# Ledger of designs, part 53: designed miniproteins, single chains, continued (4)

Each design is a single chain, and the fold is of that chain. pLDDT is the mean over its residues in the fold that is shown.

## One batch from the design tools (miniprotein)

Design m13817
Fold by ESMFold2-Fast:
Structure m13817 (fold): chain A 73 residues (1-73)
Amino acid sequence: MSAEEFNEKLTELAQKLSPEELRVVTLLAMRPDMTDEEIAKALGISVGTVKRLKKRIEERTGKSVDEIAAELA
C-alpha cells in the first residue's frame, strides 16, 4: 500500500474512532503479529484496556481489528 492510501484510510478511521482506538489500529497495521500484551506495553496501558479498545473498534466499524489493520497495511 502507498503512503497516500494509508493516510486516506487512516483519516477515514479517525472520523469514527477515538485517538486511543486509532493508535491500536495503527500499531497493528505496522506490526500485524503484535499480541495484546505487546500492544499494551507499547501504548503504556493495560491488556484489559487493549481488549476493550479492540471491541469498541469492531462495534464501530463492523470489522475485526485484524481486518482493519490489514486494510491499512
Scores: mean pLDDT 78

Design m13818
Fold by ESMFold2-Fast:
Structure m13818 (fold): chain A 114 residues (1-114)
Amino acid sequence: SELTEARNYAAKALEYLAKALEAAKKGDAESAIKYAELAIEYAKEAKRYAEKALPEVPEEAKKAVEALERAIEYAKKAKKAAEKGDFESAIEYLEKAAEALGRAIEYLDRGEAA
């Protein structure tokens, strides 16, 4: 289903955010930027599938889309911070992106259960 695809892409995005966070904590800008970019791309795919689920489960899909948009925005801010060598801000934004993405996964799981 579209919700299952969205959840799978969101889970991959979360995995790449975890790798970006580890790289940022080590001061590895190249890896932090690379993994943040991958997380953004997978989160965008998750959003596309969540939007396709809107006609079937409008409330939960809408909340998932909003949470995915927040995750994408924070991951973009984390990437910009890492590009400037600001690892403190990069870590903070990556943690906020992961929190938003976790929330999106919860909404997608609720949509599948409905």
Scores: mean pLDDT 90

Design m13819
Fold by ESMFold2-Fast:
Structure m13819 (fold): chain A 62 residues (1-62)
Amino acid sequence: SSATRETIERLRREVDRALEEGRLTEDQARRLYDAIDSMEDRDPVVVETALSILLTAEEMEV
């Protein structure tokens, strides 16, 4: 849907910012990009909620 497309664009920008800020590794960002690309058919509200969860789960560097 159109709303999902807009959400995907926002999610990609959010991942880009987190990666630039050092909150994510390149590997974690790659996995998130792959997950975002899979969200085309999902509900936009749920997708936005999922972003917060995914970023929280991936925001850890050793």
Scores: mean pLDDT 67

Design m13820
Fold by ESMFold2-Fast:
Structure m13820 (fold): chain A 104 residues (1-104)
Amino acid sequence: MKVIVAAGPSEGANKLAADYAIKLKKEGHEVILITGKPSDEIIKKMKEAGVKLIEVEDSLDALVQATAEAARKYGADKVIAVSPELAERLRQALPDDIPVEALL
């Protein structure tokens, strides 16, 4: 599957999203991680795992806009949002045929 993982604007959420993206990549999925202001550790882990990283402005609106654009552009089968708030915003922004799941 083509899966996008979107991180909320916090370091803890970014780490959870990164670990989950690596897990999905190891399971054979095509994975994109979208996050605001990732740490050097996260950037390094994504590069080593072969996960595509898209960096956006560190705001909820920027995360929603970038994730919705990427889901349409890359033809995502599923979007996983680290927080319930981000998941709800993405459900409103995405077409009904792209399911959105909250990780937390």
Scores: mean pLDDT 81

Design m13821
Fold by ESMFold2-Fast:
Structure m13821 (fold): chain A 81 residues (1-81)
Amino acid sequence: MEIEPGARASLVIELEAKSVADKRQMENEILKHSGLIAKSGRTTLLVAGPFSAEQLRGLEDIIEKMKDKVSVKSRRVLSVA
């Protein structure tokens, strides 16, 4: 998803990892570089905004980098402002 410069996207992304270790690696990458973690399960992560364009780009980069270990289960856009 791409948003206008200065806009904030309120969205929820549900991620599912192949293992507890892969989930922990994903969580650490998100916390280090971008994003907010709303809920953490054994192999699931719920990442929720609002996100700036920069934060959203960083999050999508992390997801792409780890696509062999973690899958996107759902994406929901709540608002863009």
Scores: mean pLDDT 73

Design m13822
Fold by ESMFold2-Fast:
Structure m13822 (fold): chain A 75 residues (1-75)
Amino acid sequence: DELERLRREVEELQRELDVVEAALADVRAHLDRLLATESPEAAEPTRELLRQLEAVHEEIRARLEEARRRLRELE
């Protein structure tokens, strides 16, 4: 059933979004500490990780909206 599949996809994407949002908060806090105590060069891997997590967050958000759109079409 495509409707049940899409409902599960929405639930899974919401869980993934929650995990990425928690990771973003942790990485931002770590970056702030690095910028206060370390050289800018020491912070660059953390900045790159933050950029990657922000991109993943946006991708999951877009996929969640698409899955919700498809659910509305089937209802």
Scores: mean pLDDT 83

Design m13823
Fold by ESMFold2-Fast:
Structure m13823 (fold): chain A 82 residues (1-82)
Amino acid sequence: SRPLTEEEVEAMLRVARELVEAADPARAEQTTREIREVLEKGKAAGLGKELAVDGVAHVVATHAGPEVAARVRERMLEIVRK
């Protein structure tokens, strides 16, 4: 798949922040910062969109749990879907 665009990174960050803040507002800022790092590094490395989404889902799963991670993954795939 093609690598992430700047617009996709911004949209994915917005969706992730919304969902992690709803699930755990106390950790949302830290979790969102880690998600940004994954997306920025993935874009810089030319990582495929689906792999970048999987990386973000892993971060969300470790901080907010698997149910929130599944929802984030679903919404991000809508953004990067071919």
Scores: mean pLDDT 80

Design m13824
Fold by ESMFold2-Fast:
Structure m13824 (fold): chain A 80 residues (1-80)
Amino acid sequence: AARELSPRELVLLEASLTMLLLHYRLTIKDPALLAEIDAIYQAYDGSPESFKATLDKLLALLPDDPHVKNAYAEFEKLLA
């Protein structure tokens, strides 16, 4: 099983998703794509499980985006 994340690590995960969402809102000009991203974020509830689900959906929607790939890599490191 994955290791239990500390409250500090959970805050860092939420901060990383928040920064990623802000980046997309500033850089993506397609309102339909941005609406899909916003809908994905509505499922995030602060848990590691919802964090992973959010990243999985973002990777499916944006498979070539380096920012979501980097966020996923950082999450995998926290579970190591």
Scores: mean pLDDT 79

Design m13825
Fold by ESMFold2-Fast:
Structure m13825 (fold): chain A 57 residues (1-57)
Amino acid sequence: GSREQYRQQLLREIGDTLRAIGDKVNQGIQIGQQLMKEKGLDGVTAFLKGMDLAGVG
């Protein structure tokens, strides 16, 4: 039915959006870990800066 088609389309759109967000979050985590190693930043500051540099914040 039309409701099932709408549900499937919505799930695909959500899945695509979450995938894109997940890719950027993973990049931000990697940047944050490098900042911790190179600059001795604490985990929270490194995470926030990594997310900002990856374009997630």
Scores: mean pLDDT 78

Design m13826
Fold by ESMFold2-Fast:
Structure m13826 (fold): chain A 74 residues (1-74)
Amino acid sequence: SALLEEAKAEIEAVYEENKDAPFEELEKKLLQKFLEIHEELSKILDDETVREVSAELGKLASELLTEAKEKELK
């Protein structure tokens, strides 16, 4: 889905923009962007599609936060 790919790109862009920031700030920025995307999608898509896209975005955000936390511990 083009919508899913664009949403993933926005999450990845926030990660790249904030990867040199302290972990706490990166986590906050990623969560903020995730919630913004979820709110926007909830206004225009049905609940089933929102759930599907949100699950994929949540998985990506979780993977990026895990990588950032591992980098902080090194």
Scores: mean pLDDT 80

Design m13827
Fold by ESMFold2-Fast:
Structure m13827 (fold): chain A 62 residues (1-62)
Amino acid sequence: SNIEKAAELERKLREDILSGKATEEQVDKAIDEIQKLANIPKGIADRLRAFYRAALEGRKKL
């Protein structure tokens, strides 16, 4: 289902961020795909994007 695909994309994004391998471009692309698959409002998608970008930056500093 689209919800399952969105969940899988978010899981992979979290793994890539935790491993320090994700780029900001990959975060943006993943959030755009999750938004479309799960039909998330733009405002919520923008907040998720900001959250994951911050998490990526934090992990790179560890």
Scores: mean pLDDT 82

Design m13828
Fold by ESMFold2-Fast:
Structure m13828 (fold): chain A 87 residues (1-87)
Amino acid sequence: KEEEVYQLLERMAQLIAQAKAKGLDELAQVLEGLYSRIEPYLTPEQKKHFEESLAKALANPEEVSLEEFEERAQELAEQVKAFLETL
């Protein structure tokens, strides 16, 4: 369960960095909004992990196609929904 949360945070950080790198500011705001929805349920260690993951991703964003980005963003949205439904 805890490992799944860390993976979710890493994916979220990477997608935010990719959106910003592509100039998709509105999508970056949506992704940041998804983090805000789960943030109250995170431990301090998980929050720190997200911050560190985001800093690394912003420094060296992975170059992916728009189509790959959209698929990953949809998967992330479904994972966030599943996480919230377990609460």
Scores: mean pLDDT 81

Design m13829
Fold by ESMFold2-Fast:
Structure m13829 (fold): chain A 66 residues (1-66)
Amino acid sequence: SSEAMEVDPERLREIMLENGVPEETAEKIVKDAEKAKELTPAGLKKIAVENGVSEETAERIAEAYA
C-alpha cells in the first residue's frame, strides 16, 4: 500500500530492534521517518536502506510497521 502512515517513534524503534537493527541506526531511521512529508511503507524501506539496513530487513520492518 502507498497510503501514508502515522509515525509512532517507539513502535518503529521496537520493530527495528526486534529485526536486529542497531539502536543508533534505529534512532536515525526514526528521525528521518518523522521528517518525511508522507511516510509510506516504500518510503520507510528506502529510509532504512539509506541508513545501512539490508533491503530484506528493511522490507520486513516496513511490512511489520504498516
Scores: mean pLDDT 78

Design m13830
Fold by ESMFold2-Fast:
Structure m13830 (fold): chain A 85 residues (1-85)
Amino acid sequence: MRSLIEELLARIEEVILDPSATPQQKLDAISQAFLELVRRGFPKELQLEFIDRVLAAVLAHVDDPNAQFRFRLAHLTMKRQIEAE
């Protein structure tokens, strides 16, 4: 479990750091990784840790305020989905 989360985080960080990737492509990669965790039945605590760490990485590497706002909305949506389960 932990090893898979670290692998997914490393993959997402590569996409976030890619200057040729659009904000939409970065959002799509994050959404796909999150859906994989949900589909695999990961505990809520690990799903929350994953989305929190992804948001922290995005905020550290994405300087555009509009892109940051979109990632914050995605994080809030995913957090609410986890809490509703």
Scores: mean pLDDT 81

Design m13831
Fold by ESMFold2-Fast:
Structure m13831 (fold): chain A 69 residues (1-69)
Amino acid sequence: SVREEAEKLEQEVEELVKQGVDPVEVQKEFTARFGELLARTTDPEERRYLLGRAMEIHSRLDSLIEESR
């Protein structure tokens, strides 16, 4: 399901951050994979859910990127 794929993406982002991967590279990978998932999602309720999760993940990654500057 779309929700399960979104939850898996969030978990993978957290694991990459824990492994010390560059937050900029994590953001690039997340943006690409999220974009593909969103492009395949036509249901308005599922799209709303995805956008909510994306906002939280982007906020977290932006904070980490700011720290690395």
Scores: mean pLDDT 80

Design m13832
Fold by ESMFold2-Fast:
Structure m13832 (fold): chain A 102 residues (1-102)
Amino acid sequence: MEKAKEEALKIIDEIEKVLDSATPEQIRKALPYLKKAAEVLNTPESQKAILLLTEADKARTKEEMKSLVREALDHIRRAIEENPEKAEEVIPYLKKALDALK
């Protein structure tokens, strides 16, 4: 369980790093996978992430999209730390989000 949590958190860190180089189109392709990760976690923190990701999809500037996605990632990170047993289920969605950004 600890290994899966550490892997999930590393993928979130990598997503945050590639956001600056990603296009708005790549960010939009990643949003459904990040929403699925949050849905799997099913916590109040992950519900906040879903709302932020929904607003990111409506954002008209790359800077607004990145800001909303980074805030959503912080909520997803916290939800994983509080629910490490769900990390393994979340990893495939985080990996798909990362792949969309590259």
Scores: mean pLDDT 87

Design m13833
Fold by ESMFold2-Fast:
Structure m13833 (fold): chain A 62 residues (1-62)
Amino acid sequence: LEEERKQLMKEIGKTLKALAERKGLSYDELAERVGVSRETVRDYFEGKVEPPPELVAALKAP
């Protein structure tokens, strides 16, 4: 169960990173919008930390 959750977080992070790249959003721009450091955004995309709803909302914005 814990291992499946870890894998899911990595899949989500990978998907969000691909979406950010497709939209032309940089790590710096996402960090500014969410109110975190660039390093924290990298951790979200690598699946080390669960991404907050604010990051998901920023990437889903038109």
Scores: mean pLDDT 77

Design m13834
Fold by ESMFold2-Fast:
Structure m13834 (fold): chain A 67 residues (1-67)
Amino acid sequence: MSDEELEALARRLGEATGVPASHILEFLRANPEASDEELIEHMGRVDPEGAERYRRELERRRREAEE
C-alpha cells in the first residue's frame, strides 16, 4: 500500500475502533505485510474493546461473503 492508503486506512480504523489513528499508522508502517488478525492483536493491547469491534466487523463481512 502507498503511504496515502495507509494513512486513510489508519484514520478509518481509528474512527471505527477508538484507537488513535497515529498508533495504528505506526503499526502498519512497521508491519506493511501485517494481516487483519495481527492488526487486531496489536489493537487489543491498547484497546481490547476497539479490537473486539473490528473483529466482529470482519466476522460479519465473512458471513456476508458466504451469503
Scores: mean pLDDT 71

Design m13835
Fold by ESMFold2-Fast:
Structure m13835 (fold): chain A 89 residues (1-89)
Amino acid sequence: AKRVKVLEKSFDPFYAIGGKGAARYLVKSFLEANKDSPVLAEKPELVEKLKEVAKGTKIYKLPKKDKNFSLADLEAVKNFLIKHGLLSD
């Protein structure tokens, strides 16, 4: 719960600087950093939608894995994209 709010607050400044392109880059980085996480298997339809949002986005640096990645973090990314009109509810 507390971590989800911190994550949303971090996404907003990144979006403010780079807009929709920065949001897509963030989603791509998040998915690549956590690609081996079993959490992604819990919401396959959401992961597919996130991959569609990130389609065509390139990562210039290798992302760092988030060892505390959880279902709540996946839902926070979903909520961020819905808030900015990049994903339908």
Scores: mean pLDDT 65

Design m13836
Fold by ESMFold2-Fast:
Structure m13836 (fold): chain A 80 residues (1-80)
Amino acid sequence: MSEEEKEFIARVRETLAADRAELDALEADPSSKVPQELLDLGRARLDEAEALIEEFLALPEKTEADFQALVEGVLRLAAA
């Protein structure tokens, strides 16, 4: 795995952790008007992104095509 690939994964994981903390803070805030359904959807997307990373890391051989699929999967979830 290249240094660029490692840095990408590390940054994505850091972003997912920050986003999860933000969702937890919104759920804990009684003044928040964010619907529970949107909070649940956000958590489901973060869980799916984490699963994509774990699947990539579990591969015995990592190709450029596998990494591109991970990037595309993460970006698709971020766009939804």
Scores: mean pLDDT 81

Design m13837
Fold by ESMFold2-Fast:
Structure m13837 (fold): chain A 80 residues (1-80)
Amino acid sequence: MDIERGIRAASLGDRETALKYLKEAGVADAEEAVEHILKAKEYGEKGDGKKALEELEKAAELVDSPVLKAIVDSAKEGLS
């Protein structure tokens, strides 16, 4: 399934590759999901883990991905 490839590409800042894989996987809100993952990366790079988590949770609502859910769950554990 290309969803995981799309999420990995977005987490690396590669918007074009992320959109390609998520659209191929049939994600209706692919562009919005990628934007949330990119914002999470930006907040994480600034040290704002709480805002990064909020953006990842928004992406997880748009994309049915076990990988993204696991990332969100791990981030919640680290921020508790």
Scores: mean pLDDT 79

Design m13838
Fold by ESMFold2-Fast:
Structure m13838 (fold): chain A 100 residues (1-100)
Amino acid sequence: SEQVENVERVIELGEEAIELIENKELTEEKVQEILKELSRLDKKITDPKVRKLTLGFAVHLLSAYDALKNNDEKALARALKHMREVLEKLKEALEELKKK
């Protein structure tokens, strides 16, 4: 299913973003690249719940990058927690899509 493949790609980008943040390797260029690809995938995703989760992830990614720029460890930890929670919900939504 193209929907399954698109959601799998959103999850892969999300996992990459979290890894880059944890390694302190997240650059402005990489944030823009990930957000552009998430936007492209969102336009192909028809499930409203998945679309809402994808947007939520993008918001938390921007918050994490802002926290990294400002060396705000508490804001970064909060953003990472929310990113991981959204990613788990995306994985649950993916398993439901695979049943169809």
Scores: mean pLDDT 88

Design m13839
Fold by ESMFold2-Fast:
Structure m13839 (fold): chain A 95 residues (1-95)
Amino acid sequence: MEPSEVEKVEREIWRLAREFAEEGLDEEEQRERARERGLSEEEIEVIIRYAELIREDKALAEAGRVPSRAEAEERGRLLREIEERIKKLAEERVK
């Protein structure tokens, strides 16, 4: 029922953000790789923010630190904002 094109764009954005975080790419390297994939500046910005959140969460876990309730709620809020923005960008790209 939903256009497969929207799902494809969303999956590509999520996949790139995870790849960038796992490879430890800096912001400049992330921007260059995303541009090669034909992503817009708005899509690139979302990818960078999500990759940063993934790296910060990994660093906290490796340091044996537990986020405070307020920090955990803030990270949850940021993640939901990113998820909603990705969905909106994918829908606009298919129109």
Scores: mean pLDDT 77

Design m13840
Fold by ESMFold2-Fast:
Structure m13840 (fold): chain A 58 residues (1-58)
Amino acid sequence: MTLRDAILEYARSQGLNPSEGFLDSFLRLAELDPDAEASSLPEEKLQALMNAFVDLAR
């Protein structure tokens, strides 16, 4: 599962429907590859990233 897929799924679970382009811009600004495997990040960092994106997308 890619970072993009994981974060979009989480955002949708929180009642948000962000665009893939908005998420890709967020991840690239953070110097992360949207197509990277989500499991390559420690769980704590992935959760922090998902929370930061959800807060930004509100």
Scores: mean pLDDT 83

Design m13841
Fold by ESMFold2-Fast:
Structure m13841 (fold): chain A 108 residues (1-108)
Amino acid sequence: MSLEEKLLKLDQHKLVVLVRRLMEAAGMPVSLEEAAEMLTLIAIATKSKNLEEFKKVLAHLLENKELPVEVPEGAQRLVEAVQRLSKEEIEEILEEVLNMSEEEIKEF
């Protein structure tokens, strides 16, 4: 399954958890509120019209370690975190989040 296909299966809460896990793995831990803010800033900067379009933007970031547009400093931290991680580490984190139960998500 491609990174895009895995991302398309995540709901909004799992996307926030994904960002938090990526930031933590990169040595740049953030709160859930900060992770949600990063996602919002990227969605605004990329002019994403809906969640599906936004997930495709995130897939591009994870695959290419860059965004097609300039983002605010707060969101740039996520780009830097992704650049610190290998593609294998990113795939492992994405798989972990995709397979999380509602109970596990509550612990974040």
Scores: mean pLDDT 82

Design m13842
Fold by ESMFold2-Fast:
Structure m13842 (fold): chain A 77 residues (1-77)
Amino acid sequence: SEKEKEIKKAVSEIRRLLVEQPDNPEALARALALIEKHRDDPEFLEAVRGIVDTWLRTEPDNPNVRALRAAVDAALA
């Protein structure tokens, strides 16, 4: 479905933003907006949580990764 394609693109975009621009506040804002846009999709949120958790284990002090983790956890609650 078109929604499934959009969700796949959103997950890929968040992964790209974390890999290519982990310290960029504009990249963080874009990733947060994608999480908010798709907050009603648990499969999307679980996929993003997995990506963010992997990065948080590697860079526990990265404030952008922590902010994304908090946003995903809030959406899943």
Scores: mean pLDDT 79

Design m13843
Fold by ESMFold2-Fast:
Structure m13843 (fold): chain A 55 residues (1-55)
Amino acid sequence: STPAEIAAWADGLAESLRQEGLLSEEEAQALRDRLLSEARTVGDFLKIAAPYVLK
């Protein structure tokens, strides 16, 4: 996946989880930052995001 696609997915996921009340604004920002720095593939994205979604 392209860096632009990962950035769009990271923003969308973090905002969605914040709106659903699953993450605070600070937690959502931390997730976004981590996804942008560490995710290179869809698999990486899912592994990083899973602990935040499975709360």
Scores: mean pLDDT 77

Design m13844
Fold by ESMFold2-Fast:
Structure m13844 (fold): chain A 66 residues (1-66)
Amino acid sequence: KEKVEIIKRFVLNVENNDVTDEELEELAKALGISKEVIKKMLEGDPEALEYLRKKAQEILEKEKEE
């Protein structure tokens, strides 16, 4: 599904330190959170980063059940 692909791509781009503004917007839509939270994660907010990782993992595991 589209959400899973967006999240996977974002995780890879974060690890490679290559995240675009377009990617942030699409991830925000996929996770149902604000783009501001994702920007805070990139600025070094540990809570936002942990939240994004947990959401990504939850969605990936949920997709396996479908």
Scores: mean pLDDT 67

Design m13845
Fold by ESMFold2-Fast:
Structure m13845 (fold): chain A 87 residues (1-87)
Amino acid sequence: SEAAELLERIEELVKKFRELKEKIKENPNDVEALEEGIRVAEEIRRLAEELLALNPDDAELQTLARVAIHEAERAIEELKRLLEKVK
């Protein structure tokens, strides 16, 4: 289903985000990793918003999508603050 494909893609991006977060922990001044982290989090947000819009009657998917959106927004804010400090 389209919902299953969106969830799988979100899970792959979350895995990539965790790998980027580890790189940032090792080198907090890695501008490239910070910028890629922001892009990945923005993509997670977009896919989660699509999942939310396409599945209005699925309470479980609605909850998962809202959590993913919130976590992505928080990650974007945090990474942008870090990026501002290294510029």
Scores: mean pLDDT 87

Design m13846
Fold by ESMFold2-Fast:
Structure m13846 (fold): chain A 81 residues (1-81)
Amino acid sequence: DELRRQLEQAARLADQQLKKDPDNAETLALKGVIYEALGREEESKKLLEKARSLTPESEQERLEKLVEEAREAIRRAEAEA
Protein backbone atom coordinates (compact mmCIF):
# COMPACT_ATOMS: atom_id res chain seq x y z
CA ASP A 1 0.00 0.00 0.00
CA GLU A 2 1.67 3.19 -1.26
CA LEU A 3 -0.19 5.49 1.13
CA ARG A 4 0.89 3.38 4.14
CA ARG A 5 4.54 3.74 3.11
CA GLN A 6 4.12 7.52 2.76
CA LEU A 7 2.51 7.75 6.23
CA GLU A 8 5.34 5.65 7.75
CA GLN A 9 7.88 8.03 6.15
CA ALA A 10 5.99 11.08 7.46
CA ALA A 11 6.09 9.53 10.97
CA ARG A 12 9.88 9.13 10.69
CA LEU A 13 10.24 12.79 9.64
CA ALA A 14 8.12 13.84 12.64
CA ASP A 15 10.41 11.73 14.87
CA GLN A 16 13.45 13.62 13.51
CA GLN A 17 11.79 16.94 14.36
CA LEU A 18 10.89 15.69 17.86
CA LYS A 19 14.54 14.74 18.47
CA LYS A 20 15.39 18.45 18.03
CA ASP A 21 12.28 19.74 19.88
CA PRO A 22 10.64 16.94 21.93
CA ASP A 23 7.96 19.24 23.41
CA ASN A 24 6.75 20.68 20.10
CA ALA A 25 2.98 20.28 20.55
CA GLU A 26 2.20 20.81 16.84
CA THR A 27 4.64 18.08 15.72
CA LEU A 28 3.32 15.71 18.41
CA ALA A 29 -0.25 16.36 17.21
CA LEU A 30 0.69 15.76 13.55
CA LYS A 31 2.45 12.49 14.47
CA GLY A 32 -0.69 11.51 16.40
CA VAL A 33 -2.88 12.07 13.33
CA ILE A 34 -0.43 10.04 11.18
CA TYR A 35 -0.55 7.15 13.69
CA GLU A 36 -4.36 7.38 13.72
CA ALA A 37 -4.35 6.94 9.91
CA LEU A 38 -1.97 3.96 10.31
CA GLY A 39 -4.42 2.29 12.74
CA ARG A 40 -2.09 2.76 15.73
CA GLU A 41 -4.89 4.05 17.97
CA GLU A 42 -3.23 3.75 21.42
CA GLU A 43 -0.03 5.49 20.27
CA SER A 44 -2.09 8.18 18.49
CA LYS A 45 -4.12 8.82 21.68
CA LYS A 46 -0.96 9.22 23.80
CA LEU A 47 0.61 11.65 21.29
CA LEU A 48 -2.55 13.78 21.04
CA GLU A 49 -2.98 13.84 24.85
CA LYS A 50 0.66 14.93 25.25
CA ALA A 51 0.23 17.65 22.58
CA ARG A 52 -2.88 18.98 24.36
CA SER A 53 -1.15 18.87 27.78
CA LEU A 54 1.69 21.06 26.37
CA THR A 55 -0.78 23.60 24.87
CA PRO A 56 -2.25 26.48 26.94
CA GLU A 57 -6.07 26.65 27.10
CA SER A 58 -5.99 29.86 25.02
CA GLU A 59 -4.29 27.95 22.16
CA GLN A 60 -6.29 24.68 22.33
CA GLU A 61 -8.64 25.85 19.53
CA ARG A 62 -5.64 26.48 17.25
CA LEU A 63 -4.20 23.03 18.03
CA GLU A 64 -7.55 21.30 17.35
CA LYS A 65 -7.81 23.19 14.04
CA LEU A 66 -4.34 21.91 13.07
CA VAL A 67 -5.43 18.34 13.94
CA GLU A 68 -8.60 18.67 11.84
CA GLU A 69 -6.70 20.13 8.86
CA ALA A 70 -4.16 17.27 9.06
CA ARG A 71 -6.99 14.69 9.16
CA GLU A 72 -8.58 16.38 6.13
CA ALA A 73 -5.25 16.30 4.22
CA ILE A 74 -4.82 12.56 4.90
CA ARG A 75 -8.48 11.91 3.94
CA ARG A 76 -7.86 13.64 0.58
CA ALA A 77 -4.67 11.61 0.03
CA GLU A 78 -6.60 8.38 0.78
CA ALA A 79 -9.26 9.37 -1.79
CA GLU A 80 -6.53 9.96 -4.42
CA ALA A 81 -4.83 6.62 -3.72
Scores: mean pLDDT 83

Design m13847
Fold by ESMFold2-Fast:
Structure m13847 (fold): chain A 81 residues (1-81)
Amino acid sequence: GAMADAVRAAGEEWIARLTNPELRAQVREDTEGAVAAVEAGDSAKAVGYILRLVGNALESPDPADREALLELARKVAQATN
């Protein structure tokens, strides 16, 4: 659906901007899970992925990685209402 497609597109854009390759792999998995949760209408699972993205942002020393993760979390949140 359009909302899940928006999360997938945001994932492709923001994951490409991440500087840490380990973080990139983890965020790819979390984004795929968030897309699946949005497609299924599973708001509880989608919130779980938002919390994982925000947690990774808070642990990231690079401001660019923090911004990318928070923007992606925002897109998942918009897709779950």
Scores: mean pLDDT 85

Design m13848
Fold by ESMFold2-Fast:
Structure m13848 (fold): chain A 56 residues (1-56)
Amino acid sequence: MKKIKVKAKKDFTIQLSPGRTVKLKKGEEFEIEIDESTALRGALDGAIKKGYVEIL
């Protein structure tokens, strides 16, 4: 498990796990724990590709 700090580049919502979502506003930073969960990794990669977040 690796912790990655990210910064939101626009307002959006990300699902971290079943039943847990986080709504981010532009300019907010938060820490995500990345494991081998394909769903979480895919969601993060999609948000980066769309320009919604950047990795710090």
Scores: mean pLDDT 68

Design m13849
Fold by ESMFold2-Fast:
Structure m13849 (fold): chain A 88 residues (1-88)
Amino acid sequence: FLESVGSSLQKLPKEEQLKKLKEEAHNIVETTLENLKKDGYSEEEAIKLIAESIAEQVDDEEFKEKLLKAKSLEEIKKVLDEIIEKEI
């Protein structure tokens, strides 16, 4: 198993796959925050809009509640990490 035989992200780098998905999600919300701030939204308003938009796409009511209660980008990132960990 030390020999890479048709290795994929799904099999060999389970932790690496999770890390990459988390990094991608974090980059998306960071970029969205910057774009909303450029459009004239305050940081608090932008964070709320990001949380609400993600919550609309999530079927799990617990994650929706956590997102809607998030007051910082770091809290949103933490919930995204939990969602990624549950889906993988």
Scores: mean pLDDT 75

Design m13850
Fold by ESMFold2-Fast:
Structure m13850 (fold): chain A 56 residues (1-56)
Amino acid sequence: TQEQLEKALAEKEAILAKIDEQIKSNPDIKDELEKLKAELEKAWNEFIEPLREKLA
């Protein structure tokens, strides 16, 4: 479970880094990508918090 949490956090960072690269490459859709990034971060935090509670 702890190993799965660490792996999930690494995947989150990789996905967010990919979105940041896309923002740099596509400034015309920057606002849309920033909204997507914020939405993914919120959803990820909502997913992680229950797991963190169970593992603590």
Scores: mean pLDDT 75

Design m13851
Fold by ESMFold2-Fast:
Structure m13851 (fold): chain A 94 residues (1-94)
Amino acid sequence: MKMVELVNKVTSGSAEELAAALEKAKELEKENPELTKYAEKLFEAILAGKYEEAKEYLKKLIKEYAKKYGKEIKDEEIEKKAEEAVEQWKKLQE
């Protein structure tokens, strides 16, 4: 299943919310296809309500992104970013 399809299932809200989620998914696929595999697992975890697993997959996405673009990021900062993003994804289900 493509990341775009998973995002569509998670964000079944307004047309604006769906469009924003699809643009984020498209951007990830365009910039780095390998990141798509972790994004797919991330959205699967969100769909299942497993936000702790979603946080771990997001951490892997951030690490791979930083590695490929030559940026070093502290584990502490990665954890904070992942936690913030997962909380935003929870709000998309409201």
Scores: mean pLDDT 62

Design m13852
Fold by ESMFold2-Fast:
Structure m13852 (fold): chain A 73 residues (1-73)
Amino acid sequence: SKEEIVKELREKAESLGEAVADIRAAIEMGLKEIEEAPDDKEMAEILRKLADYLESQGLLELAEYAREKAEEL
């Protein structure tokens, strides 16, 4: 569900700690966009955008999770 995806991504982001506060802030912005998405198509597009960002920051596990969830929608 949307709620489960947001919860899991937030928990994973929290594990990154204070050293990556800017990255965590960007992830929280993406989570807000997911929460506000009106349909599965828009949520999938937001998840793919978030995955691309996470990959660019070297967060490969988070990027793979977001991409997988986008494909499930």
Scores: mean pLDDT 82

